# Designed miniproteins, single chains, continued (5), part 66

Each design is a single chain, and the fold is of that chain. pLDDT is the mean over its residues in the fold that is shown.

## One batch from the design tools (miniprotein)

Design m18285
Fold by ESMFold2-Fast:
Structure m18285 (fold): chain A 71 residues (1-71)
Amino acid sequence: SARDQALEEMQRRVDAELARTTDPRAQALLRQGSQTVVSLLEAGEISPEEAKEQVDLIIRHARALERRAAA
């Protein structure tokens, strides 16, 4: 299903970002943010497309936190 495909894609992308992230706040955002998106998607509160958009936003924010920690 589109939902299951979105869940697997999200898991893969989040795991890849976690592997390259060292800032604890960025790691927490990736873990907690992705868990929230999973819960909302499973509850039918958001669509698979909205879930992908939320994951993109979470990854962008995590990368911004990582850059700020390095600066």
Scores: mean pLDDT 85

Design m18286
Fold by ESMFold2-Fast:
Structure m18286 (fold): chain A 79 residues (1-79)
Amino acid sequence: SMEEEEKKEFEKLKRELVEKARRVLPPIVENPTPEQLAKIQEIDELAKKAGEAAHEKKYKEAIEHLKKALGILDELEKE
């Protein structure tokens, strides 16, 4: 079903977010710029919203929140 496919995509993106955060964030959190700190806070808020949406089985919304969080992590990695 479409819902089952969306749930699998959500689980995949959640794993990607966790793995990427473990690589990207440690060197930044030691001495973040104000801009980097704001981006980290936005990632945390998006991850929280994704979890809340997934709990309500709104996987499409959860996926969009995780994609936004991953995009911000990509910006931090390029800095």
Scores: mean pLDDT 87

Design m18287
Fold by ESMFold2-Fast:
Structure m18287 (fold): chain A 127 residues (1-127)
Amino acid sequence: KEEVLKEAIKTAKELAETASKGRDLANQEAERVKDDPEKAENLRKLANHLSAIRDIAESVIKKMEYDPENAPEIAKEGAELIEKHLKRAKDYADKVKDYLSPEFIETLKKMEEQAKKFKELVDKLAA
């Protein structure tokens, strides 16, 4: 369990970094399309969900490090919130897909892979 906990914390840290990059890229695209208020708003909403994923991941890391005995429960709640915000981010990304850079698409794909890995580690912590 200790090794799984360390890997879960590492994966959450990587997810937080990827989500921060995605947020910054979405905000950069919002500035680029500022003359289209609807597209800019959807890009800002996308950035907000990515920011939420980062904040949740950072919170989960701190809580798991402070209270490793309750890490499985903390990680499970965090994974559920991350999945919810990732689904919303993907919905907004689909609405603005023609305005997304290839770098953003790659970042979102990496974030999905990291979120899936985190969920798998959460399930191992609960076992």
Scores: mean pLDDT 89

Design m18288
Fold by ESMFold2-Fast:
Structure m18288 (fold): chain A 98 residues (1-98)
Amino acid sequence: DATLELERRVLAAKTAEEILEVVKAFLREHADAKLPPRELAELIAAALRAVVVATGLQAKEALESGTLPEGSTLDRKGLQTLARSGEEERAAMREELA
């Protein structure tokens, strides 16, 4: 299952940048595949879940650094919500692989 393989790679990654590189590689690996609409939708959904995990790690890093990005439209509560969403997705991926 291609989506479970993506989830394994996401869980093995340590940083948001590593997760984004995993997503890029996964999409490239499937770029030449003529997937039916359902399987394409499942692949896109898995990639979006990985992006949520990456975004959550970036939000957590911003909160831990105490420095909000200049010009950011997100307040601390917004960053906390993103960090929590990423942690919840990561927990769900662990359960799906168990």
Scores: mean pLDDT 78

Design m18289
Fold by ESMFold2-Fast:
Structure m18289 (fold): chain A 65 residues (1-65)
Amino acid sequence: SQEFLVRVAEELIRRHGVPVVIRGYTRDGKLVGEYVASSREEIRKALEEMEKKGATSFSITPSSD
């Protein structure tokens, strides 16, 4: 669910003190988008925009800078 992904992203921001990079992928593994998010609202917008583009799976990682 989106709520689970939002929680994961917020936890990573809390632990690392940096924004997260969210990448969305289609069912066949194609990248549909990459967004940098530092707030709950930015995380939700990134997920919604990528779902509109056909994303069915996501990776969320702390930014390295």
Scores: mean pLDDT 84

Design m18290
Fold by ESMFold2-Fast:
Structure m18290 (fold): chain A 77 residues (1-77)
Amino acid sequence: AMEEAVALALAVPGVRRAWASRTRFGDLLVIEADTLEAAQRAVEALRAHPSFPDAVVLFAGETKEGAVVAVLLPRRD
């Protein structure tokens, strides 16, 4: 579920915000973190989870105060 992916991302130290939106291609998860490394750890935690091994990073960018990553969680059965 989207809520599970959001909870997993928020559990990673350095992640400030996470939210998800359902799309026709899957759930789009946006992660805001203190650093790009923290955002990347959140993506790794998602991919290690049995529900989200196929998580695809669509965008990763640094800001002056942190990082933002957009991840697609493809629809499965």
Scores: mean pLDDT 79

Design m18291
Fold by ESMFold2-Fast:
Structure m18291 (fold): chain A 57 residues (1-57)
Amino acid sequence: SRDQIHKQISSEVNATAEQIEEATDLAVGLVDKGHFNEQLAVKWAIVILKTELAYKS
């Protein structure tokens, strides 16, 4: 579910609420389109979010 995905991402990455929500939207979209299962979508969204955070300065 979206709530479980959101909680998993927010527990793994220290980011703003907006960034966590965007990462959650990405993961949910990947699951909804059938590209990834929930576990893989969460892992992918975390990788993307961490990459974005590396470029924030």
Scores: mean pLDDT 79

Design m18292
Fold by ESMFold2-Fast:
Structure m18292 (fold): chain A 62 residues (1-62)
Amino acid sequence: SALAEELAAEARRRALEAGAGPATAQSVGWGVRKLVEEGASPEEAREAGLRGVEQIRAAGGG
């Protein structure tokens, strides 16, 4: 859906802005899109994306 694609794009951009590499950012975006498609709220999807970036950074991934 348009909403899922928009939220995925936002999450991907936020991941990149936070210092994640392109592959990591794409994975974050894909995860957010999947959550929206499964019925998560926009807020839940955005929060999941942000937490994903934090966890990746904590693990030493970029």
Scores: mean pLDDT 77

Design m18293
Fold by ESMFold2-Fast:
Structure m18293 (fold): chain A 104 residues (1-104)
Amino acid sequence: SEEREAAVVYTSIGILLTGSDISLSLGDKDSSEQSRKQAEELLKKYGEQIAEVLKKEGERYKKEGNYEKAAQLYDLTARIYERLGKYEEAKKYRELSKEYKEKA
């Protein structure tokens, strides 16, 4: 499923970014840079697909009246767009997240 694929890739990105932070904290700049580069490559290849899956799930929860889950998914969508350098889309989904959080 697209949702499962997006979740796996998103989790992999999170693990790589966390690994990058840990390596940097331990003074291993080369390992930190390699993990960050791998995360950025995954975001470049799959970021749009991840954002689309998160948007569809947010819309589904919104239609079900689960505004708390909708707000969470819109926040994650905004974070992906911010990482992709798509700041206008990121702002739009941050505003939607805030709107539905206020309705929850």
Scores: mean pLDDT 83

Design m18294
Fold by ESMFold2-Fast:
Structure m18294 (fold): chain A 100 residues (1-100)
Amino acid sequence: MIPEKALKLMRATGEGLAETEEEREGLLEAIRLLEEGRVDEAIELLEKLHKESKSIGGKVGPLILLGMIYQLLGEYEKAEEIREILKKEFGIEPEDLVLD
């Protein structure tokens, strides 16, 4: 189960990176699915949001949440794959995702 503190961080990240209301609503729906324990459905929704978004923030937000989910589930290979996508396609290093 995803910890409440992680869910709050995911919500803040999603809201901060979403550039449209549709992107924000999609990220909030994925978080609701995680809160309900519907992790597989949340992952599928985040993958769809990443693929279909037209903005940089709308593509990056779902990827960051996917990376956090895989890390929390112990799926470290998938989490590393997401980090490589963020680095290679968007120029985002892991340290850029840490809030002070």
Scores: mean pLDDT 79

Design m18295
Fold by ESMFold2-Fast:
Structure m18295 (fold): chain A 89 residues (1-89)
Amino acid sequence: SAVEKLKKELLERGRELFEKGAELLSKYGGTSEEIEKEAARLLGEGLGLLKAVEGKLPDLNFQLPEIAKEAAKKALEEAKKKLEEVEKK
């Protein structure tokens, strides 16, 4: 179904973004503020997409920086809206 295809795409994208953000923090954490901000954004976006599909995060009590929290909220809202629109068709 279109819903199942979208869920798969969102899970794959969420995983890719989360892993990329974690990799950037591992390699450049403490060396570049600009890269740290981008890494936090990628981590947050990935988490938001994963939560939209899975409904739950592996750890629900993350102390995330504000950039990551904002990115997660935006990604979650956009993904949920897209899933709802596909389900109505």
Scores: mean pLDDT 76

Design m18296
Fold by ESMFold2-Fast:
Structure m18296 (fold): chain A 75 residues (1-75)
Amino acid sequence: MLAELLEGAELIFANEEALRAEAKALGLEETFEFALEAARIIREIAAAIADPEEALAAIEEATKALLEERLKALA
């Protein structure tokens, strides 16, 4: 699962320009920015924590915090 999350994050980084352009055309810029920020969190935690299970737990906690912050900003 961690390897799959990292693969997804790297695909976002590799295709950032194309995905950003498509998101803008669809009016999904906020969704893309959330996905990009989550991808950065995944990459950073995976680089800092060698244990896959510990890294996954930290990613889950960080992405939940990010989602809560974004939802509060929309309210």
Scores: mean pLDDT 79

Design m18297
Fold by ESMFold2-Fast:
Structure m18297 (fold): chain A 87 residues (1-87)
Amino acid sequence: SMEEIERLLKELLVEVLELADEKNVPEEEIQALQKKFSELSKLINDPNASKEEQLKAAEEVRKAIEEVLGENPRLEKLFDELLELIK
């Protein structure tokens, strides 16, 4: 459901921000990640966007997070849940 997708996006963003703080990630990179989450949320709420476009965008956000924070098992699990809900 859209409500579950919104919840997962918010949970992912909170986890990303907490991990970024712990790792002393530069503010500029944190802002870039926040922007990507905002754009993904907008795309998921767009009735004209295809599921393929939404899944592709979600995967691109996952990759951007991994490049900044590294691989994190909890973030991977939350992202897998998000992708399954979009499908």
Scores: mean pLDDT 84

Design m18298
Fold by ESMFold2-Fast:
Structure m18298 (fold): chain A 97 residues (1-97)
Amino acid sequence: MIEEIVEEILKKFGVDEKWKEPIIRAVNLVLELSKQPLSEEDVKLIATILALAVKKGYIKSEKELDFAARALVGVLFWLFNIDPVKLQVEAIKKLKE
């Protein structure tokens, strides 16, 4: 479930609980706007990117979070013309090897 994934990611990276519901809404927005079905690993990666951006202070409001979600769909899927989330998951796995 998306809620469980977001909660786990926030706990893992030490992100304030107040961001749980905003990030759940942002992840759901990415799912709604995506051209392809996303896997659980794809959802975890999206939640991680948004949570870390919040933790680093790059995102300070829910409006900025909404913009980031739309930009993630638009820029990544359009720019690479492939499944960019799967490519990012593979890159992260290879980096840790």
Scores: mean pLDDT 76

Design m18299
Fold by ESMFold2-Fast:
Structure m18299 (fold): chain A 73 residues (1-73)
Amino acid sequence: AKEEVTAEVTRLLREGRFEEAAELVLRAVKEGILSKEEAKEVMEEAFRAVYPELSDEERERAMAFGERTVREL
């Protein structure tokens, strides 16, 4: 479950679909698929994977997405 969520979040971030990535993580916690701690780990792993591949504009949006998602957990 955690590995599958991480892969999907990584894919969405790589495609610039930050809102959908945030929604996926928050929904996984709400549905009991991930704990809040696991959700933070998923976020960290996905960001590490895609960050070097992002443009400066995408990095700014990705950081905002990460901060917002962690705050809403």
Scores: mean pLDDT 78

Design m18300
Fold by ESMFold2-Fast:
Structure m18300 (fold): chain A 115 residues (1-115)
Amino acid sequence: SMNAERLFQSFDLDGDGKVSLAEAREALQRLGFVLDDVMDERLVKAFNEADVDGDGTLDLQEMAEFFEKFFDLPEPFSQGSPEQRLEALYQLLEFYFGKEKVEGRINEILRERGL
């Protein structure tokens, strides 16, 4: 899914194929989330629970689980491939922030990465 790839790439700020906690925090803020102390604590918890190998970074599969935990999404959001789950999350972001805002913010992040 192109939207799933774009969403992952907007979090993978250094392009190494893995997302650090710092990159996840920055990308969420750039997408329009206000990370107060409560939301930041939720982010850290969701990130650590998704980091199943404990290396301090998330791959594509772990990112889908991170988002499901962070947004407290019920099944069936947790069903399907990681790409299908990230596509569903992209659509949820469009619903929450508006399609033009999400597209514009993701495009800005990707442009700064040279994508």
Scores: mean pLDDT 79

Design m18301
Fold by ESMFold2-Fast:
Structure m18301 (fold): chain A 104 residues (1-104)
Amino acid sequence: SERRRSAILVGSSVGLAKISGGVAILSPREEVEGMGRAAEEALRNAAKIAEDAGDLEIARRFEELGERARKELLEASKGTREELEKRVEEVSREGDELVREFEE
C-alpha cells in the first residue's frame, strides 16, 4: 500500500534525525549546530512525505519537531553532556510517536 511505503520512508527520515542527534552527543560544541540542522532537514523530509501522503497535521508536527530539535540540541550543547543526551532522547521519542501515528 502507498501508506505503508510512505510510513517506511518517514521512519527512515526520523532514523536519520536520530543518527544526527547521536553524532551531536559525541561532537565538539561548534559542530552541534550542524548536527541540529541535519536533524531538522531529516525531519523536514519526513514532513514532506507525510504531506505528499495527505497527512497535513502530521506533516506540521514533523516540521515543528525539526525546528525544536535544532534549537534544543544547540541550547543543550551549552550545558552538560547529560542534558544533550536527554534532549536527543526526548526528540527521538517524539519522532517515533509521530511515525506510529502516521502508520495508523
Scores: mean pLDDT 81

Design m18302
Fold by ESMFold2-Fast:
Structure m18302 (fold): chain A 108 residues (1-108)
Amino acid sequence: MAEVLKRLIGLLERLLEYAELLLEAYRNNDVKKLIGAILAIIGIILEIEKLLEENELPEEIKALIKKAIELAEELVRLALDPNADLAELEAIIEELKKLIEELKELAE
């Protein structure tokens, strides 16, 4: 359990790095970097989902990780929406940071 949780936290921290790169690319209208960040986020989500399917975890931990995946999916959706506000993307990234901090407390 502890080893799997640490690996999941590492993947979520990596996802957060790409979420911040996505925000920077969005601010700068850098389409190539934006698409690169989106593809990286999708790849990380798939790896997290595989670990959740292959490993038994407490329901509380599963719920937090699933919420992080949902936030990442919404971030990708907003990044592709020309009507999306920068503040909406920033809010999702801040909520992701909070979830990762909560998971770190559970990992010990």
Scores: mean pLDDT 86

Design m18303
Fold by ESMFold2-Fast:
Structure m18303 (fold): chain A 70 residues (1-70)
Amino acid sequence: SKVDKAVELLSGDPWLVEELRNSTEEHPVDYAAAVEFIRTHRPDLAAQLADIPDSVLEEGLRRLEEELKA
């Protein structure tokens, strides 16, 4: 699925993985802001995710965070 593709590609970014792993209910990761950051500041990753809608990337980030905290 596109979500599975997003999770796989997003898991390859060490900074993003650390941000998600360290998130708390008091200091949550803003998934929409993270998607915008990736699209503007991670050109290689953004190119690989070009066919994936922002809403699906947000879902991918949420799922990756869930997997990292499991």
Scores: mean pLDDT 84

Design m18304
Fold by ESMFold2-Fast:
Structure m18304 (fold): chain A 74 residues (1-74)
Amino acid sequence: EEGLAEFMREVYKELGIEVEDTPETRKALALDAKRFAMTYLNVDPEAPDEVLLEKLREAYKNNKEGFLKAFKAM
């Protein structure tokens, strides 16, 4: 989903990584977001993209530093 890709692009940019906006990178970023949500937030792998995005945004807002550290560790 586009929302997941856009969120993950902002996370990468916060880490100093600029990702070009192409259809291929959007798809890759969305998959990264799903994988990270599943492993970091213990979300059900069958959860809808909207639920994953909401959980990711909440976690990022509540503990940005911890979120970025966890993402770097993956």
Scores: mean pLDDT 78

Design m18305
Fold by ESMFold2-Fast:
Structure m18305 (fold): chain A 59 residues (1-59)
Amino acid sequence: SSSSQKQIEELKKQMEEIQREARERAAQTKDPFEATLLLALAIAETSELHLQIVQIKRA
């Protein structure tokens, strides 16, 4: 449905924003461990949003 498509688009946009912010913060740090943690956190957050997209598509 169009409503489900809108929700999926909003979730995808949130995932892109999370990834962009994490990459920008990782690029600004001089600590490779901090950069790795920032990217790992973004992966965890986007994985939760991706699960929501999967559930919407299967409904």
Scores: mean pLDDT 85

Design m18306
Fold by ESMFold2-Fast:
Structure m18306 (fold): chain A 81 residues (1-81)
Amino acid sequence: MLKLKVVDLTDPENITEKEIEVSESTTGEELLEKVAKEFNIKDPSKYVLLFEYEGKERELPPDRPLKEILKDGDTLYLKKR
């Protein structure tokens, strides 16, 4: 299991954070769907999850297992496309 911090940046006036636990085999697309459910978002396709890699924000790839990209305790940022 991976414990990830997700910071909701979709509303700059109301920044919220949640801890999300997922299996290591979960894909980026599956994580976005779970995050959308936790933040009560109806259409996850209008959103992206960003992570930091080498000091820069990158979009989380939709089709790879999270264990290949993320570590336990990593922070992700939820933004509108």
Scores: mean pLDDT 81

Design m18307
Fold by ESMFold2-Fast:
Structure m18307 (fold): chain A 77 residues (1-77)
Amino acid sequence: MQELAELLLKEGYVDEEEAKKIEAGDVRALLRAFARFAEKKGFPQEDIDRLRHAAETGEGDVRTGEIVTRIIRELRG
């Protein structure tokens, strides 16, 4: 969580308060940041909607996990 919070903060997808929440284990804050990343990077609307739904509920399906994995790879370079 700390590594992802730092990467999201560095790239401007979260502010310092959001980054602290993600470091503390706020998965919903992390998923909201990932939805913003996906939107800015031009991901399919279906993928963005899945991330937003997961951020609201705290739950995701296998496809949501695949999208999350892709975003993590892109953030890490």
Scores: mean pLDDT 81

Design m18308
Fold by ESMFold2-Fast:
Structure m18308 (fold): chain A 87 residues (1-87)
Amino acid sequence: MEMKPEEKAKFMLETLPKVEKEDLEELERNREKYTDEEVELLKKLIKEVAEAMKKYYEGKMTPQELKDKMAELQKEWEEFKKKLAEE
């Protein structure tokens, strides 16, 4: 059942803080799987994703701006992983 855009925005705004908290808690539980630098970048990316989605659902970002921001964050993660693999 498809939600109306306004209902979806309200649901997402109520859910985003919980998802961000759960993602950060999962990262801390799995910290031993990552380097300290990976943990710090992942914390930054989790927070930036949550902030971008919040701004989008608050009507402060267009769908295209959200897409561009998500692509930028994805590229930052992939470039970081590439540097680790080369070193």
Scores: mean pLDDT 78

Design m18309
Fold by ESMFold2-Fast:
Structure m18309 (fold): chain A 78 residues (1-78)
Amino acid sequence: DEVAAAIATLDEAAARQPELRGSFLEAKADVYARAGDYETAAKLYQEAADLFSGTDPVRAEELRKKAEELQKKAEEAR
């Protein structure tokens, strides 16, 4: 599973570099979004945005916008 392999790689990287947790959450969200799992991707983008809110508010706002767009896509999916 391409998605599972990518997520496992990111989780391993996050375990080695916990200081980059926000960046790894964003990368995981990108993987899920590309796979069409918009609900999971939106949650991960929101978590990443919360981590960046104090250090990079512009990036946090961009991630929140991505989360909102993906939530709309998830809601439209039946």
Scores: mean pLDDT 81

Design m18310
Fold by ESMFold2-Fast:
Structure m18310 (fold): chain A 100 residues (1-100)
Amino acid sequence: SLEDLLEELLRTTEELLELVRNNAPAEEIVKKAQEALKIAKEIADLAPDDPRALQIVNMAVGVLALAEEYLKTGDEKTRELLEKKVEQLREEIKRYLESV
């Protein structure tokens, strides 16, 4: 189930990245970021002493914070930073998945 949750998080994060890249409504981006954080927390619950699981939660929290800032401001620089942070989260998930 850890592998299944990591695969689900990867899919959700890739969907989030597509929404950000396609300039989807900020509300949809926030909702998808919330879904990613929920899955990340479920991964941390299964692996509470794994620093990789905690790192993924911290990254997902940061992604959601930027998504909420983008919703409030509509600032394109915030969107560009959000895109980079989602790409970093995707890479970290892939590395974790390869190690299990």
Scores: mean pLDDT 91

Design m18311
Fold by ESMFold2-Fast:
Structure m18311 (fold): chain A 90 residues (1-90)
Amino acid sequence: SLEERTRRIEIQFDKPMTIEEVIEALKKAAEEAGIPDDAGVRISLYDKNGNLVAEVAAGSLEEAIESLKKLFEKNPDIEVYKIVLEVGLP
């Protein structure tokens, strides 16, 4: 467990979110939490039933967001109801 060095942010939605809305929510959550741009991140996306529908990990939030964009280009019908952002501290 990296509990003391890893920050976990959960965002729950009352409706399905598009990839653009997911990216906007991630950027706002990271900014409000004061997360460094160079911090390693893991992003997990869940459907309305709590099933994991997408997961990406990268050395930065920007790289993780680009990976999510590419993943959703392959499956544009994915509906997201929950985001979990885990951030490793340097």
Scores: mean pLDDT 79

Design m18312
Fold by ESMFold2-Fast:
Structure m18312 (fold): chain A 117 residues (1-117)
Amino acid sequence: LGERGLELLDYIKEVANRVPGVTASRDGNTLTITYDDDPEVQELLDRIGFALEALGVATVTREGRTYTITFKPDAGERIPEELLEKLKEILETEKDGLEALRRMADVLLEYADKQLS
């Protein structure tokens, strides 16, 4: 997972736990996110999952209202430092959980787009 992989996982967990009706827990390299019936939250988590897979850092599955995000052992090698800096800024400046989740999805998709290009 590496230092950067662990940092990214912990940032996603922290932001998800700030969203009302969303609970995120970590077991090793796996992040489990469970959410209430909220289509915006589901779409944002879908976007985050897509970005993580596009970056090659995790595999993502959804069953019902539970996302299972399993980080790859080499995930840290695929994570730019600037991505982590932007996510850290979101955690430090955005107190609203849903808005933090939106900003995180946007940043992750920005970097996924660069990887796919």
Scores: mean pLDDT 86

Design m18313
Fold by ESMFold2-Fast:
Structure m18313 (fold): chain A 87 residues (1-87)
Amino acid sequence: MSLEELLEKLAEAAKAGDLETARALRRELHQAVLASDFSEEDKVIVMNGAQEIILAAEEEPEERRDEAIDRTLALALKMIRQAKARA
């Protein structure tokens, strides 16, 4: 599974309120990021993006949660693409 696919599945779990699955996917993403050719700075940026998706699911009211998760996901996917271009 690609980094982008893992992050998208994490966001889907977060939107569903399945924080156990979201946290498991974050751990899987972390292992994949550690194995990547990304700089240490880019690894931190990607993992912060995944954490922000979980945080949005925990803190945002239900009416705004999906929008907040989608915005955070879009930014994190952009960061992954930029990190790949630099690797």
Scores: mean pLDDT 84

Design m18314
Fold by ESMFold2-Fast:
Structure m18314 (fold): chain A 62 residues (1-62)
Amino acid sequence: SSLSEEQLNELVSLLQEKYGLSEEQARRSVENAESLGLSYEEIKEAIESGTLTRVGVARLLA
């Protein structure tokens, strides 16, 4: 993975806090987003700006 452990843990925490995901679900969402070509900065911005909706997160888990 191109993400550092610190970056992954930060994104996981943000997803848990904002969307109520479990640690496993949040990690899977980040891994799926990265697999689709999204960078750490793009994922973080999407979470923080609210561009990544709960429906969008659910699709990343499927």
Scores: mean pLDDT 76

Design m18315
Fold by ESMFold2-Fast:
Structure m18315 (fold): chain A 102 residues (1-102)
Amino acid sequence: MLEEYNELVDEIRKLIEELKGQSEIVNKIIQQAILENTPIEELYEKLKKNTPEENKELVEKLVELYKKLKKLLEEYYASLKPEEQEEIKREREALIAKIKAR
């Protein structure tokens, strides 16, 4: 699970880097979506509004990777011990606060 998670995160990062001029805003959107467990439909709409038409294929690939990541995270959290879940929850809340502040 952790290896699959890291692989998906790396693929997402590579696609975001390809967006160049939009990479910063797209990175922020994706990070917030992962931390807040944003619905796939809402993420797609938000990405479309913040990226030019020429990046449509990259946006579609990002949404597919996010869908896979969301399923993997659900399975991963279900497999963790309660103490590990609490640690991850605290880290998520701290990261969400930092992303929203920026």
Scores: mean pLDDT 73

Design m18316
Fold by ESMFold2-Fast:
Structure m18316 (fold): chain A 66 residues (1-66)
Amino acid sequence: SMEEEARRIAREVAERVRAGDFEGAARLIKEAIDRGIPGSLVARHAAELGVDPELLERLGVRGVVA
């Protein structure tokens, strides 16, 4: 399901953030959005895992990465 896929991606995003791999985290988020998974859904699950919502915004959960 889309929700299970978003949770899987959120776990990987949280692990990359914990490891300091912000570029890898941003890439995962972009790939999820490109596949039709809402960035807001990934952000919600990642925030529940302890990722800062402001950091998630900077990582591109709104669909644009600088």
Scores: mean pLDDT 82

Design m18317
Fold by ESMFold2-Fast:
Structure m18317 (fold): chain A 140 residues (1-140)
Amino acid sequence: MVELLRKAVTGELEKVKELIELLKDPNPEIQRNAAEALAYAPLEHFPLILPALIEALKHPSPEVQTAALATLFLYYIRAKLKGREDLAQAILAGLQQVAPLISPEVLDAAVERVRNSPLYDVLPEKVQEYLDELVAAILA
C-alpha cells in the first residue's frame, strides 16, 4: 500500500487515477490514506482530482472528510502561490457547493492539519492568509 501511494507523488497520471479510485474504497482507512497521498500530486493533474475530493467530502467518516478537506486546502494554497487563479477559483466553487456538509469539527481539524504541514512552516503568513479565505468561503 505505502509503495503504491509513494509512486503517485512522482506525478504519474496512472498512479493518480489509482488513488482517485481508492477514494471510493469501502475501507475508510484506505480512503483517508488516498486523500492524504493526493495532496502531493502535481497541480497539472488537479482538475482530474478535484471532483473526486469533493465527492469524498460527502462521505460519512469525519476522518475521510478531514483528509479530503485538508488536501483541497493544500491545493488551494499551492494554486495561489503559483498564480493559478483558475485552479483556486475552481476549488472555492467546489467547496461552496458542499459547505453545508462540512461540520465545524471537520473544518477545525483540516485547518490544524494544514498548519502542521511543511508548507505552513516555510510560509506561515501567506498560508494563514489563504486559510482565512478558505474558512470565510465555507462559512458564507
Scores: mean pLDDT 82

